# Ledger of designs, part 78: designed miniproteins, single chains

Each design is a single chain, and the fold is of that chain. pLDDT is the mean over its residues in the fold that is shown.

## One batch from the design tools (miniprotein)

Design m2871
Fold by ESMFold2-Fast:
Structure m2871 (fold): chain A 68 residues (1-68)
Amino acid sequence: MKAILVYTGGSEEQAKKLAEQLKKKYGFDSIEIIKAPNVEEARKLAEQLAKETDDVVILATRGGLEVI
């Protein structure tokens, strides 16, 4: 199963570490990482991707992790 991690804030290295933790914990074969400029744009992008793909879409913001 594939996933997409949409994130805002923090470094790319932090996002990659989070993606590796999610792969190990939930058994995703791959996670694509996409950075958004702010929380509102990250949520819009995640919601649009969830409608367009069969992949699991995960939103990571300062408020925490959310599966879309």
Scores: mean pLDDT 82

Design m2872
Fold by ESMFold2-Fast:
Structure m2872 (fold): chain A 74 residues (1-74)
Amino acid sequence: LIEEAKKAFEEGDYEKAAELAGKAIDQDPWNREAVELATKALRKLAEQGKRYENPPMLSTEAAEALRDLLVDVG
């Protein structure tokens, strides 16, 4: 999952990268690399003016990290 998320991000498919990174967080909530990928992909989507629903399952800590990093996009 995280490997596929990285590939999607490199291809410029930020929506897919965010989805795959979200699934990786669901499988391993403490996976910082997955949280960083999801955050970067969501940041790129926000810059493109696209809306993205929250990943299906996020641990409280992963959700908090994503929120804090998203707020830093300005």
Scores: mean pLDDT 67

Design m2873
Fold by ESMFold2-Fast:
Structure m2873 (fold): chain A 78 residues (1-78)
Amino acid sequence: MSEEEFQEEVDVALAAMDLSLAKVAYKNGMDKEEVIKWLEEVRKRAEEIAKRASGRTQKLAQDVIDEAKKLIEELKKE
């Protein structure tokens, strides 16, 4: 594994962690607009990873993008 490939795996893992933390924060009373902003930043980070990564890491980044988009839409409807 190159340093670039390792950094991509780290970046996607951190994005997935932030996605999970945003969900927990919302359930614990964080302001909806702040959670949406956090999810938008997670989505943008995952989109940048998906553009430069390949294989498994790209698929994991896409899964993060899809989940973030779904949560943003659900929160906007509330």
Scores: mean pLDDT 83

Design m2874
Fold by ESMFold2-Fast:
Structure m2874 (fold): chain A 59 residues (1-59)
Amino acid sequence: GPATERAARRAEAGARAAADLGDEVAKQKYESWAKRAREATTEEEAEEAMRNAGDAVGA
């Protein structure tokens, strides 16, 4: 839904910022959360992706 799409975009932005800084660990974490948010097929996965994306990008 719109909230999971927004969370995915926030996580993707975080991944790009981490990549620009050369932080491989943060980049992988953000990419994983963005992927989960986009591919969420259950409510539980969608909620976890949203929380992880928000926490990771400092939202």
Scores: mean pLDDT 69

Design m2875
Fold by ESMFold2-Fast:
Structure m2875 (fold): chain A 85 residues (1-85)
Amino acid sequence: MAKKLYEKGLELMKQGKYDEAIKLFTEAKKIAEKEGDLVLATKSAVLVAKAAGEKLISQGKPKEALKVGTGESLRAIADEVDKAL
């Protein structure tokens, strides 16, 4: 199930629907954690951060997007986004 949500999130991200993509990646992360697939859970968390970064770039906030996209802040930001959603 998590893999299907992950793939659908990627399609939404390509369409510029970043908020919807973030929701799907967050759900994929939760399901992957419940299944014990820590690799897929981590990949989903990374994509939450990437989608958030793309959204920030499209809104004219490139500095914030760079921090999110480089992976340096992925641990804190992706986890915080997951808990907020």
Scores: mean pLDDT 71

Design m2876
Fold by ESMFold2-Fast:
Structure m2876 (fold): chain A 84 residues (1-84)
Amino acid sequence: MKEEREFLEEIALKYLPEYDEAVRNRDWEKIDEITDKIAEELEKRGYKELAEFVRKNKMTPAELLLYLAVEDAIEREKERRAAA
């Protein structure tokens, strides 16, 4: 799980600049292509369920990073409460 999560963050950050440029240019076809590339790289790494989740929900690099940031915030809050 942790290694899968770290790879997802790495791949999302890798495609984030290309995604940002596509958004500025209103290149919706390029945004879809980026999502497909992320899903393909996840599948090649063996993370097939995560790749299907990305494809099914058309998750952009920004949405993936937000998803990971929200999960990290929830985990940190749980640890803080458990330690107090």
Scores: mean pLDDT 80

Design m2877
Fold by ESMFold2-Fast:
Structure m2877 (fold): chain A 75 residues (1-75)
Amino acid sequence: SLLERALEAFRAGDYETALRLAREAQNSPNPDWFRAYALEILAAHRLGQGMGILSGVKAPESLIQEHLERLEAAL
């Protein structure tokens, strides 16, 4: 699946591929959509792009980091 390939890319340190595949996984109805979304945020953050993905949120880095850690634990 797209999500499995995205997870493999993320674990391999290929954050660009993980981000692309995680976004693709969200384009169709999927019971794992939250994991795909979480992976998009995590991969974008590793690329220094994470703040753009957290739409509408202006939050301290410490809160963003806590949320990213919780998302990674949910994968």
Scores: mean pLDDT 70

Design m2878
Fold by ESMFold2-Fast:
Structure m2878 (fold): chain A 62 residues (1-62)
Amino acid sequence: SAEEIRERARAIVQEAIREHGLDNLDLLAVTEELARRLGLSPEEALLLVQEFVAEEIRKRAE
């Protein structure tokens, strides 16, 4: 389902941020990994990466 794909995408992005940090995050590498693991187009994967990176930035602003 779309919700399951979003949850997996969030987990992958959160793991990448935990491993590398926000400031050193290779957005292209994360996007490629997301597309490959979830069977998404590069465009779909990029939108999800941007969304979940923005979500993490908002959480850290608290």
Scores: mean pLDDT 84

Design m2879
Fold by ESMFold2-Fast:
Structure m2879 (fold): chain A 71 residues (1-71)
Amino acid sequence: MMLSDEMLAVVQETGRRMMELARRGDLEGAEKAYEEGVKRLDSLPVSEEQKQTGKDALDLVLKRARERIEE
């Protein structure tokens, strides 16, 4: 399965921002970035399967962000 360039860019940009916020201990910021990223994915003219793949990737990043903040 290949993500579109736009989908890949949104996932990479959002994931990077989430991890940067997590490194600063900003869980609220990381969760907000996750929500904004999911909204951006939903607005893209791509298949539901690609959107789900992007959301799954962001879910994993959010889990790692929470683990980073919680020690």
Scores: mean pLDDT 79

Design m2880
Fold by ESMFold2-Fast:
Structure m2880 (fold): chain A 83 residues (1-83)
Amino acid sequence: MRRRLELEARLALVQMGLAIQKKMLEDKKPVTEEDLKLLEKYLERAREIRAEAERLGDEELARRAQEVAEELEELLEEVKEKL
């Protein structure tokens, strides 16, 4: 239970980072290479959380982490197009 809550907290932080980056793109702010690197870091973290959730047998958390990873992959491709 404690390990699951830790993973949920880590996923929430990644989701917050994703939301901030989406908002910056919606507001037509300039995209930088630093934004690209930050999104790549969040994607790696989301994938790590998914793998750990799968190891714990938490199918719901693994699915949620995968959904966040997919959203990050889509945003990352959009950011690459704007560089």
Scores: mean pLDDT 82

Design m2881
Fold by ESMFold2-Fast:
Structure m2881 (fold): chain A 73 residues (1-73)
Amino acid sequence: SMEKMEELLKKLKERLEAAKTREEIKAVVIEFAKEASETLDEESLNKLFAKVEEAMSQIAAQEAAGEPYKIEI
């Protein structure tokens, strides 16, 4: 459901913003992908992964700018 996807995205955002290193970011993404795959159907997963790509893009831009991780998804 959309509500389940929104809850997962909220958790992803909180976990990513709490991360201090690239290794922690990687661990968060791996755990999130596993949880999402066990919970969501293929269509919902495709939509969710599009938002994950957006979050990763924001992280890369913030790293380049020397800014803390702040995710808007």
Scores: mean pLDDT 78

Design m2882
Fold by ESMFold2-Fast:
Structure m2882 (fold): chain A 55 residues (1-55)
Amino acid sequence: MSIEEAIEYAERAGAYGATNGKPEEAARLGQKGVELAKQGKIEEALKVADEARSL
């Protein structure tokens, strides 16, 4: 997965979590995932994104 794909995944995961009734927490985790992806920490970004999606 490229950095660009990881960023998109984190953004989408945050949006999914927000629809589950915890929008502020989902947005925080999604943003953290985007920041990690921008740093090239793809594995960490995906883990945080999955947490956001699971809210």
Scores: mean pLDDT 76

Design m2883
Fold by ESMFold2-Fast:
Structure m2883 (fold): chain A 71 residues (1-71)
Amino acid sequence: KEELRKELLRLIGEILRIIGEIFDLERELEEAKKKGDEEKAKELEKKIKELKEERKRLLEEMRKVSEELDK
C-alpha cells in the first residue's frame, strides 16, 4: 500500500501543476480577448483544451490508484 500512496501523491502533484497552468493560461486568454488578440486567444484556447484532457486522464489514474488503496 505504501507504493500506491507514493503514486497517489505523485498524481496529486501532477494534477495540481496542471490546474495551476490552466488557471494561468485562462488569465492570459482573458487578457488576449480583452486586447483583441484573436491569434493568441486561439493558441491559448488550444493549450487549455489539451491541459484539460491531460487533467482528465490523470484524474482517472488517481481514481484507479485510490480504489487499489481501499483494498
Scores: mean pLDDT 83

Design m2884
Fold by ESMFold2-Fast:
Structure m2884 (fold): chain A 76 residues (1-76)
Amino acid sequence: EKYEKAIEYTEEAIRALKEGNVEDAKRYLEKALEAAQENPAVSLNLNLAITALNAGDVKSAIRYAEAAIQAAKIEK
């Protein structure tokens, strides 16, 4: 509920990364970060995903983005 937009933007970022669209993925991750900046676990993982993309590490970026979604859902 509270982080629905952050989850949506992060899922779009993961989709963009799997399609090879790094620039769209960065935009979606930045929007997700704005939507969840109050949540330290979500914002940390989103910042790590953006940092990984800036380093060219798409695989790590996807993993951090997935971790951000799990943190936002408060899932096990």
Scores: mean pLDDT 83

Design m2885
Fold by ESMFold2-Fast:
Structure m2885 (fold): chain A 63 residues (1-63)
Amino acid sequence: ITEEQLAYAIGVVDAARDAGLLSEEEADRIKDLLRQAAASTDPEEAQKLLEEAQRILDEAVAR
């Protein structure tokens, strides 16, 4: 994941929080997972972190 892709993803998460689709804690957790995935040198670890972020997002926006 590039720094540009990370910044874009964080912006989308912040927009979802501002729209009321995510709580502040959910948004912070997703952003933390995205930053950890971007910093990971292990592709399998990065994928698991991204899957956890997606799971939180999917559960929060399922209305």
Scores: mean pLDDT 80

Design m2886
Fold by ESMFold2-Fast:
Parts: C-alpha cells; sequence; structure tokens
Structure m2886 (fold): chain A 56 residues (1-56)
C-alpha cells in the first residue's frame, strides 16, 4: 500500500495533474507509459489496478 501510494503521487507529478480523478481524464496509454517509467512494467499493472479501486 505505501509503495503504491508513493507511485501514484509520482505518477500525478509526472503527468502534471492534481488528483486521481484528473488521471482518468487522460488517455489510458499515456497513464500506463508513465506508470511503467515510475515503477517498471511488472508493477505498472498493480498501480493501474490500485487507481481503479480508488476511483470511488
Amino acid sequence: MEELEKAVEELLKRLGVDSVDDLFGLPPEKIRAAAREVVGEERADEVLSYLAQRRG
């Protein structure tokens, strides 16, 4: 959880958005590419799943 929260913060910073809700307004491929750059390919899917769970 701690690692995923930190990854999300870095993802927001790299994409220039202020919230997870703003992330969902971006193209999925752009979000995935940034996640891969932050945590690597293996962990990118974990970050994306975590974001989907936090959408509510």
Scores: mean pLDDT 75

Design m2887
Fold by ESMFold2-Fast:
Structure m2887 (fold): chain A 86 residues (1-86)
Amino acid sequence: TEAIERGIENHERLLRRLREEGAPPELIETEERRIEAGRRIKEAVEAGASEEELLEILTELGLVDGDPVAARNTLEEIKTMEVVEE
């Protein structure tokens, strides 16, 4: 969706900034995994995937553990992927 696309672009911009500022590798790797998850979730949503299928993608990428509430919150974050602008 459009919201996921904007979120991916915002996180890609953040990733470039983190790299320019010499952020720790762990932060860079976390952001790269979030961008990859966003791309995979976008493709799956456009293909009509169920919520269960979207959660399986997040599990495969290691972004969620066995907590269903945390998994749903992570999925919602990826679907919106908005940076709050002041």
Scores: mean pLDDT 70

Design m2888
Fold by ESMFold2-Fast:
Structure m2888 (fold): chain A 68 residues (1-68)
Amino acid sequence: MSDEERREQMREELEEILRRAASNPNTTVEQFSEIVDLIAEAVRAANAGDLERAEELVREARKMVEEL
């Protein structure tokens, strides 16, 4: 998979994670803040060219959403 494809896939996953967190009526402000922070960190890692770190952070954010 190319770096461009990896970035596009991560963008789609981050958008879905954020949408799921925002649409869950039981999501607390603290949980939402943690998810947003992980997303921001993933974006920074991807911009720095560390796609492995970015993908790891995306997986962590997804796990957090799945625990809601």
Scores: mean pLDDT 81

Design m2889
Fold by ESMFold2-Fast:
Order: structure tokens, then C-alpha cells, then sequence
Structure m2889 (fold): chain A 108 residues (1-108)
């Protein structure tokens, strides 16, 4: 699994973050299940607020797009590792492998 960060090195409190999780060989039903599980896990994280996740599948590749607001300052790399771990767990429960996780700390 590849983990990539883009944008700022630190996400400040109140700033939006996005993550894209790419799944190999996913059906739409499986991608939706991964999105649901990942959203629930991230919503339980005190570092994150207003967690949303959507799923799409194209040509056998599932994509789970996540967006959230940082509740407190966090290093983008630390957030990326956390998202990648939770995404791997959610994907494994659905019988899938995570190909890539990209976390983007966009400018305000």
C-alpha cells in the first residue's frame, strides 16, 4: 500500500483535510461498505470533526473520498498514517486490499 501526503505539513484546527483511498478489485457494494466503516472509525477520532465519506467504482477500482475538519493541530503525515491504518482494516473486513491512500491538506 502506498501512502502519500500533499499540501501543508501541518493541518491547523478548523482546517479541512481530504483523503482518497483506492481499492483493488472492488464492487460498488464493497466500496460503499468500506466508506461506511472508515467514516465510522474516523468520526470516533477526537482529532477529526464533520467526517464525510463517499464511494465510487470505475473499471474495477474503488475510490473512497473522505473529507473532515481538524479539531486540533495535527501533522499531515501522522493523519495519513492513521487514515491508512483504518482504511486497511475497513478494506480487509470487506475482503479487499488498499492500493493507495492520498491525504491532502489543502490551503484555507
Amino acid sequence: MEVTTRGRAVVAAGERVSALVELRGASEEQAVEVAKRLRERLAADPLLEDVRATASVRDGVGRVAVSATAAQPVATEDLARRVAELAREAAEEAGLEVERVTVVAAPP
Scores: mean pLDDT 84

Design m2890
Fold by ESMFold2-Fast:
Structure m2890 (fold): chain A 61 residues (1-61)
Amino acid sequence: SEVEELIEQLKSEDPETRLEAAIRLGKIGDPRAIEALKEAYKNDPSPMVRLAAKEALEGIE
């Protein structure tokens, strides 16, 4: 599943990969991503990834 792959990419060591995964998960809007995106929004070391995760969560509901 694309959503499952993107949730795994959200845990990547590469911040660019995590950023792209957060953006894609937001565009897809699948609620399976909610908990992973909440974790990224709270705990990701990159402020860009945290912002993307927040925006993704707002799009999902």
Scores: mean pLDDT 87

Design m2891
Fold by ESMFold2-Fast:
Structure m2891 (fold): chain A 91 residues (1-91)
Amino acid sequence: MLNEKEKKYLKAAFSQFDKDKDGTLSPEEIKAMQKTLKYGGPIDGVLDQKLLQHFVSKVIAIANDKELPEPGTYDPSITLSLEEFFEIVNE
């Protein structure tokens, strides 16, 4: 289960990719987050390796399930709220 420190880190990461500050991640923002996590981008935080792997796997699974569009194509039906983000990582 996610502790308060892990939730704070994930909330900070979510906020970093929520460029529109609408409380949800667009398909482009989700793809940017996946790329950052995969290649060790600007999120400089030490999560447990297993939790990080689980997080990446869940975010990839959502992208695959929702068939995220190509960069530059907006699909308003594919968004991820902060609460959904926590639920996914906490599974």
Scores: mean pLDDT 57

Design m2892
Fold by ESMFold2-Fast:
Structure m2892 (fold): chain A 94 residues (1-94)
Amino acid sequence: SAKEAERKANLEKMEKEIELMEIAFETFANAAKNPEEVRERIENADLEELEAMLRGLRMALELEKARKNRDEKTIELLEELIEEVERRIEELKK
């Protein structure tokens, strides 16, 4: 019985899920303020990290669109970052 190995595998899976949630949240919070940090991460991210970033960017875009005094430049920037992430995801799936 590999009870210890199974516990380690479950912990590693949970740690990865937490890491991806943190990436999504950090991207959501910071993309509009520091787009260059997001772009640098796109070049080095794996597929799961890119998908987490995409979730964060989409959340940021929807929040900005919902604002009474929405910033069209921020919307355009977030849409450009989404396109860059989607392009990178497609490249990695080849």
Scores: mean pLDDT 85

Design m2893
Fold by ESMFold2-Fast:
Structure m2893 (fold): chain A 68 residues (1-68)
Amino acid sequence: MLSKEQMEELAREILEWAERHRDEVLRELAEGVLKQIEKGKLEEALKGLEFMASAYPEVRALLERVKK
C-alpha cells in the first residue's frame, strides 16, 4: 500500500501536471486528495487517487510508477 508520503508526492505531481495542462477538474481533484491526506483520511485519499487513475491515463501511469 502507498505510504502517506507517497500519496502526497503523487497528488502533488498530479497537481503540477493539471496546472501545466490547464485541467481545472483534475487540479480540483488533486487538491481534494491533498486536503484528505492533511486531515489523516488516507483511505479516502487513496480512493480519490484510484478514481482519478480510472479516468486519466496519465494519473494511472504515475500511480503504477509510485507502487514500485
Scores: mean pLDDT 80

Design m2894
Fold by ESMFold2-Fast:
Structure m2894 (fold): chain A 56 residues (1-56)
Amino acid sequence: MSDLEAAALSGAGELVKLGGLSREEAERIARELVSTAKDAREAGRLIKAYLESLGA
């Protein structure tokens, strides 16, 4: 498993737990966001920004 795959799984979990998304929707969104990131650090930032857009 790559660092980006781990970031996608972690991000999907956060989107379900904190964002109130379904597991399927969270996995889809996390994978899409991670696919635009160059590394796991950027992937984490994109997931956090998306969560803030849901909770702000």
Scores: mean pLDDT 77

Design m2895
Fold by ESMFold2-Fast:
Structure m2895 (fold): chain A 56 residues (1-56)
Amino acid sequence: SVEQLQALRDSLDANIQLQQGTLADPSASPREKELAQQNIDTLQQKKARLDEQIQR
């Protein structure tokens, strides 16, 4: 259970890193960067909820 929650957290972190790569990419369009930021915000909210479940 906890191990599965940690694996999900790692997956969320990996996805956040990919989205941050888009924000750092000078060749990415403004629209792609806007969507990447929205995705980061959503993923960070999911991670926060997951962390609450892990921490009691």
Scores: mean pLDDT 84

Design m2896
Fold by ESMFold2-Fast:
Structure m2896 (fold): chain A 100 residues (1-100)
Amino acid sequence: SEVERLQAEADRALAEADRVIKRINEMLKNYKNYTYEEVKELYDEARRVAARLGDIYARLKEHPELAETAERVGQALARVDEVTRQLKVLYDEKKKIEEM
């Protein structure tokens, strides 16, 4: 069913979000070890993950039976947005150095 497919899609997106958050936190902790290209790639990936979570969240809200999953996806989106905002600071700094 569409509901079962959407649940499976949400579960995959949540796992992807957790992996991206972990990678961003590691990159922020060890920022001197990462190149501009690596920061840019992860920043672009984080933005794609956030967009996917947002799309899934909007679709989940149309299904009351998936309310708990919608809450989890909404929380994951907020977490991805927060770490992506932190990563953007590093991205902007690395970009300035690269463009010198």
Scores: mean pLDDT 89

Design m2897
Fold by ESMFold2-Fast:
Structure m2897 (fold): chain A 52 residues (1-52)
Amino acid sequence: LSAEERAALRALLTVEPEHAAAADVDGDGRVDESDLALLLARLEAGEEVELP
């Protein structure tokens, strides 16, 4: 992912509450940097992830 795409994804995870359910990747009830890190790791591994 480009730096711009990473920034956009982070903004969706942190400021768009309607996307929270899809963005809570680790299932801890929070949408934060740990969820973003897991999502980015999956995308960088070549796995397709549905973005909110």
Scores: mean pLDDT 61

Design m2898
Fold by ESMFold2-Fast:
Structure m2898 (fold): chain A 63 residues (1-63)
Amino acid sequence: KDMEINEVEGEAGARLAAGEDEEKVREEFIKKLKELGVSEEEAEKRFETVKAVVDNARAARAA
């Protein structure tokens, strides 16, 4: 359960870092987490965390 959530988060982060469409990645991420029993609200919060990590990594590389 927890390992699968971490795997989905890692996949979403990699896809965002690769420049894939954020809306599409978000929809697939939430769908997968809901299949694992995560609430839609929790899945959305987790996606925002993943996005923030990717955005911060991009900013650090640009500096």
Scores: mean pLDDT 78

Design m2899
Fold by ESMFold2-Fast:
Structure m2899 (fold): chain A 99 residues (1-99)
Amino acid sequence: VKITAAYVNGKPADVATAIVASKGDTVTLEGTAPGAAGEDVTITVTDPKGNPLVNRKVKVGADGTFSASFTVPDDAELGTYTVTAELNGQKDTVKLVVK
């Protein structure tokens, strides 16, 4: 499983360094899970203190890709969040900086 792209309010964001977003922004993740069509990828977002904010399952498409969106809450703490995509014990992680 791999997070390959991210978008903030539809604008491309940097997954290699950090996704940068503000409160109220919509973050969209795209990724790949080759050979896992029809399986569920678990997307988890944890706050700077390690508390889970988002936990959702998204189904892998017939082409081995997945997409998930979430909104940064208006009451979110500023700082570095961890975004994880997990499938069958495999994980990929990107940073989300809320400013």
Scores: mean pLDDT 77

Design m2901
Fold by ESMFold2-Fast:
Structure m2901 (fold): chain A 56 residues (1-56)
Amino acid sequence: AAEGPAPPGFGPEDPSSLAVARAVEAIKRDDLEAARRVAGLSDEQLERLRAVIAAA
């Protein structure tokens, strides 16, 4: 339980979280191309995300 010798990077917060939120918003608008471009997701990741949203 000590912080110091480690530089900031991946961990508690990263840009991927914001990208996912924006992608979800685009998918809700049925803008799959916008979602893909914003998040930089692969076809596999995009399809999985769509499946989760559709199942909800």
Scores: mean pLDDT 64

Design m2902
Fold by ESMFold2-Fast:
Structure m2902 (fold): chain A 65 residues (1-65)
Amino acid sequence: MEVEELLRKASELPLPRAIELARKAVDLGLKNGISPEEIRELLREYLSGPVVESGLFHLDELLEK
C-alpha cells in the first residue's frame, strides 16, 4: 500500500522531509478513500513526536474544509 510505504520512509528521514512525506501520505490516503480514522491509526503506527502531530494536524485541517 503506497500510503504505508510513504509513512515508513518518513520514519527514516530528517524531520523536515518526514513531515513533508507524512502530509503527502495523508493527502493520498484521503484521495484513495481511506477513512480519516484509518489514516490516524497509520500515522500513529509508523510515526512519532512532532511528525505524527504534523500529520494529524494536516488531516484535521483538510476535514474542516
Scores: mean pLDDT 80

Design m2903
Fold by ESMFold2-Fast:
Structure m2903 (fold): chain A 87 residues (1-87)
Amino acid sequence: TKLSKEEAEEFGEKVLEQAKETAKKAIEEAKKDPSKAKELAEELREAAKKLREWAKEIEPISKKAAEKLREAAEILEKAAKELEKIA
């Protein structure tokens, strides 16, 4: 399955918005239950790694989409670091 440039850019935008929401929820959950912080941090770091790999694959289709995926990955990595401080 190949993404068009438009589909790639829409995908990047959706992933970025989802990453912001996921990061916020993970931090809120860890503040309520710090025992979950380590597991949530690991999950966010794994997701960020996959997003960076996808950014490399999508870059030939749309540089804008790749940038949004990298921004999403950085948001998740920053949230993971905050979660590691809670743990």
Scores: mean pLDDT 84

Design m2904
Fold by ESMFold2-Fast:
Structure m2904 (fold): chain A 116 residues (1-116)
Amino acid sequence: GGPAADGEAAAAGAAKGTAAGGAAGAVAAVGAGTEGALAAGTKEAAEGAMKAGAGGGLAAAGAGAGDAERGERGAKLAEEGAKKAKESGEEAAAAGAEGAAEGAKAGAAAAKAKAA
């Protein structure tokens, strides 16, 4: 598909991951970020999507360990990546990175809940 169709697929995957919450959401975020990076036509878009996926992975690690601080760092990293991908103008990378940020946020919430 074109960039819009790829963006819709990434967003759908991220929404499913976010609904699952916790580590599952963060894992889905890593996938969405990776797909966005592979779909990206520019270095900036690829770096943004990869940063968002990396944030998802960090949030997943936090969720697994009950480390709220690690989860929060992951969510912030993913949000920074999503902003960079969006500023690149590449829809597929932006959608993947936004999905990664949503999944990372779910992972951070799960980490905080487990830490409590």
Scores: mean pLDDT 78

Design m2905
Fold by ESMFold2-Fast:
Structure m2905 (fold): chain A 64 residues (1-64)
Amino acid sequence: GPAGAGAAAAEAAARAGGDAETASKQMLNYGLDEKSAKAAGEAAARSGGGSTGAAGWVQRGNGN
């Protein structure tokens, strides 16, 4: 769904050296609310684009 697509975009942004704000903006573009996008983007940035960040956040049911 849109949350999964946003998580993939956020992970890609983080992996490319993007910060939490950049990752959060990608999540927002895919229809997440501002609070959820910020939390997921920060998780993606902290993981350095690994499987734990935004993708893990969505998989835990937070973005489904």
Scores: mean pLDDT 63

Design m2906
Fold by ESMFold2-Fast:
Structure m2906 (fold): chain A 70 residues (1-70)
Amino acid sequence: RLDEAIARLREIAAKATPEAQSYIDEAVNALRAGDLDRAAEALRKAMSLLTPEQADEVGRAFVEAANALR
């Protein structure tokens, strides 16, 4: 579900740097607008600032959000 995917992204953001959090917030806004391309670009920038484990969780949450928007 979209809200569950967004909640997971925000949980990751809370444990991340302020810079990574700003990109995750941008991605959340894009997902709520249905703009998957903008969300993917913002999350790609966030993932470069995250641990490999956090980046994997972000990738899974994005796939869940993309599926929920259909």
Scores: mean pLDDT 82

Design m2907
Fold by ESMFold2-Fast:
Structure m2907 (fold): chain A 56 residues (1-56)
Amino acid sequence: SMEELSKRLHEITDEAKRRKGEEGAKRAEDAGVRALALTGSIEEALRAAEQAFEEV
């Protein structure tokens, strides 16, 4: 659901901010939103968010 996606994306963004700072948080959120827009998949959105901040 969109509510579950929003909650989990916020959790990933918060973790990204703690580990990689504001740049990590921005990359995670941007990647997640972009992946969701392109694929319509919650799983792909969350995966993209996690991968993006680890590359910082």
Scores: mean pLDDT 80

Design m2908
Fold by ESMFold2-Fast:
Structure m2908 (fold): chain A 55 residues (1-55)
Amino acid sequence: GKLEDEIKKLEAEAKALEEQLAKETDPQKKLELQIELGITHLKIGVLKLIAKKLE
């Protein structure tokens, strides 16, 4: 469904952020990427909880 599609999209975005973070050498950019990755993981967790409640 649409919710599962959104979760898959966010999981792909999280993977891309992890790869970018692994290559980043600038401490400020690393912090920004870590924050964005954390927010993305939080969104995935919330959507997975909602998906489970709707089944």
Scores: mean pLDDT 85

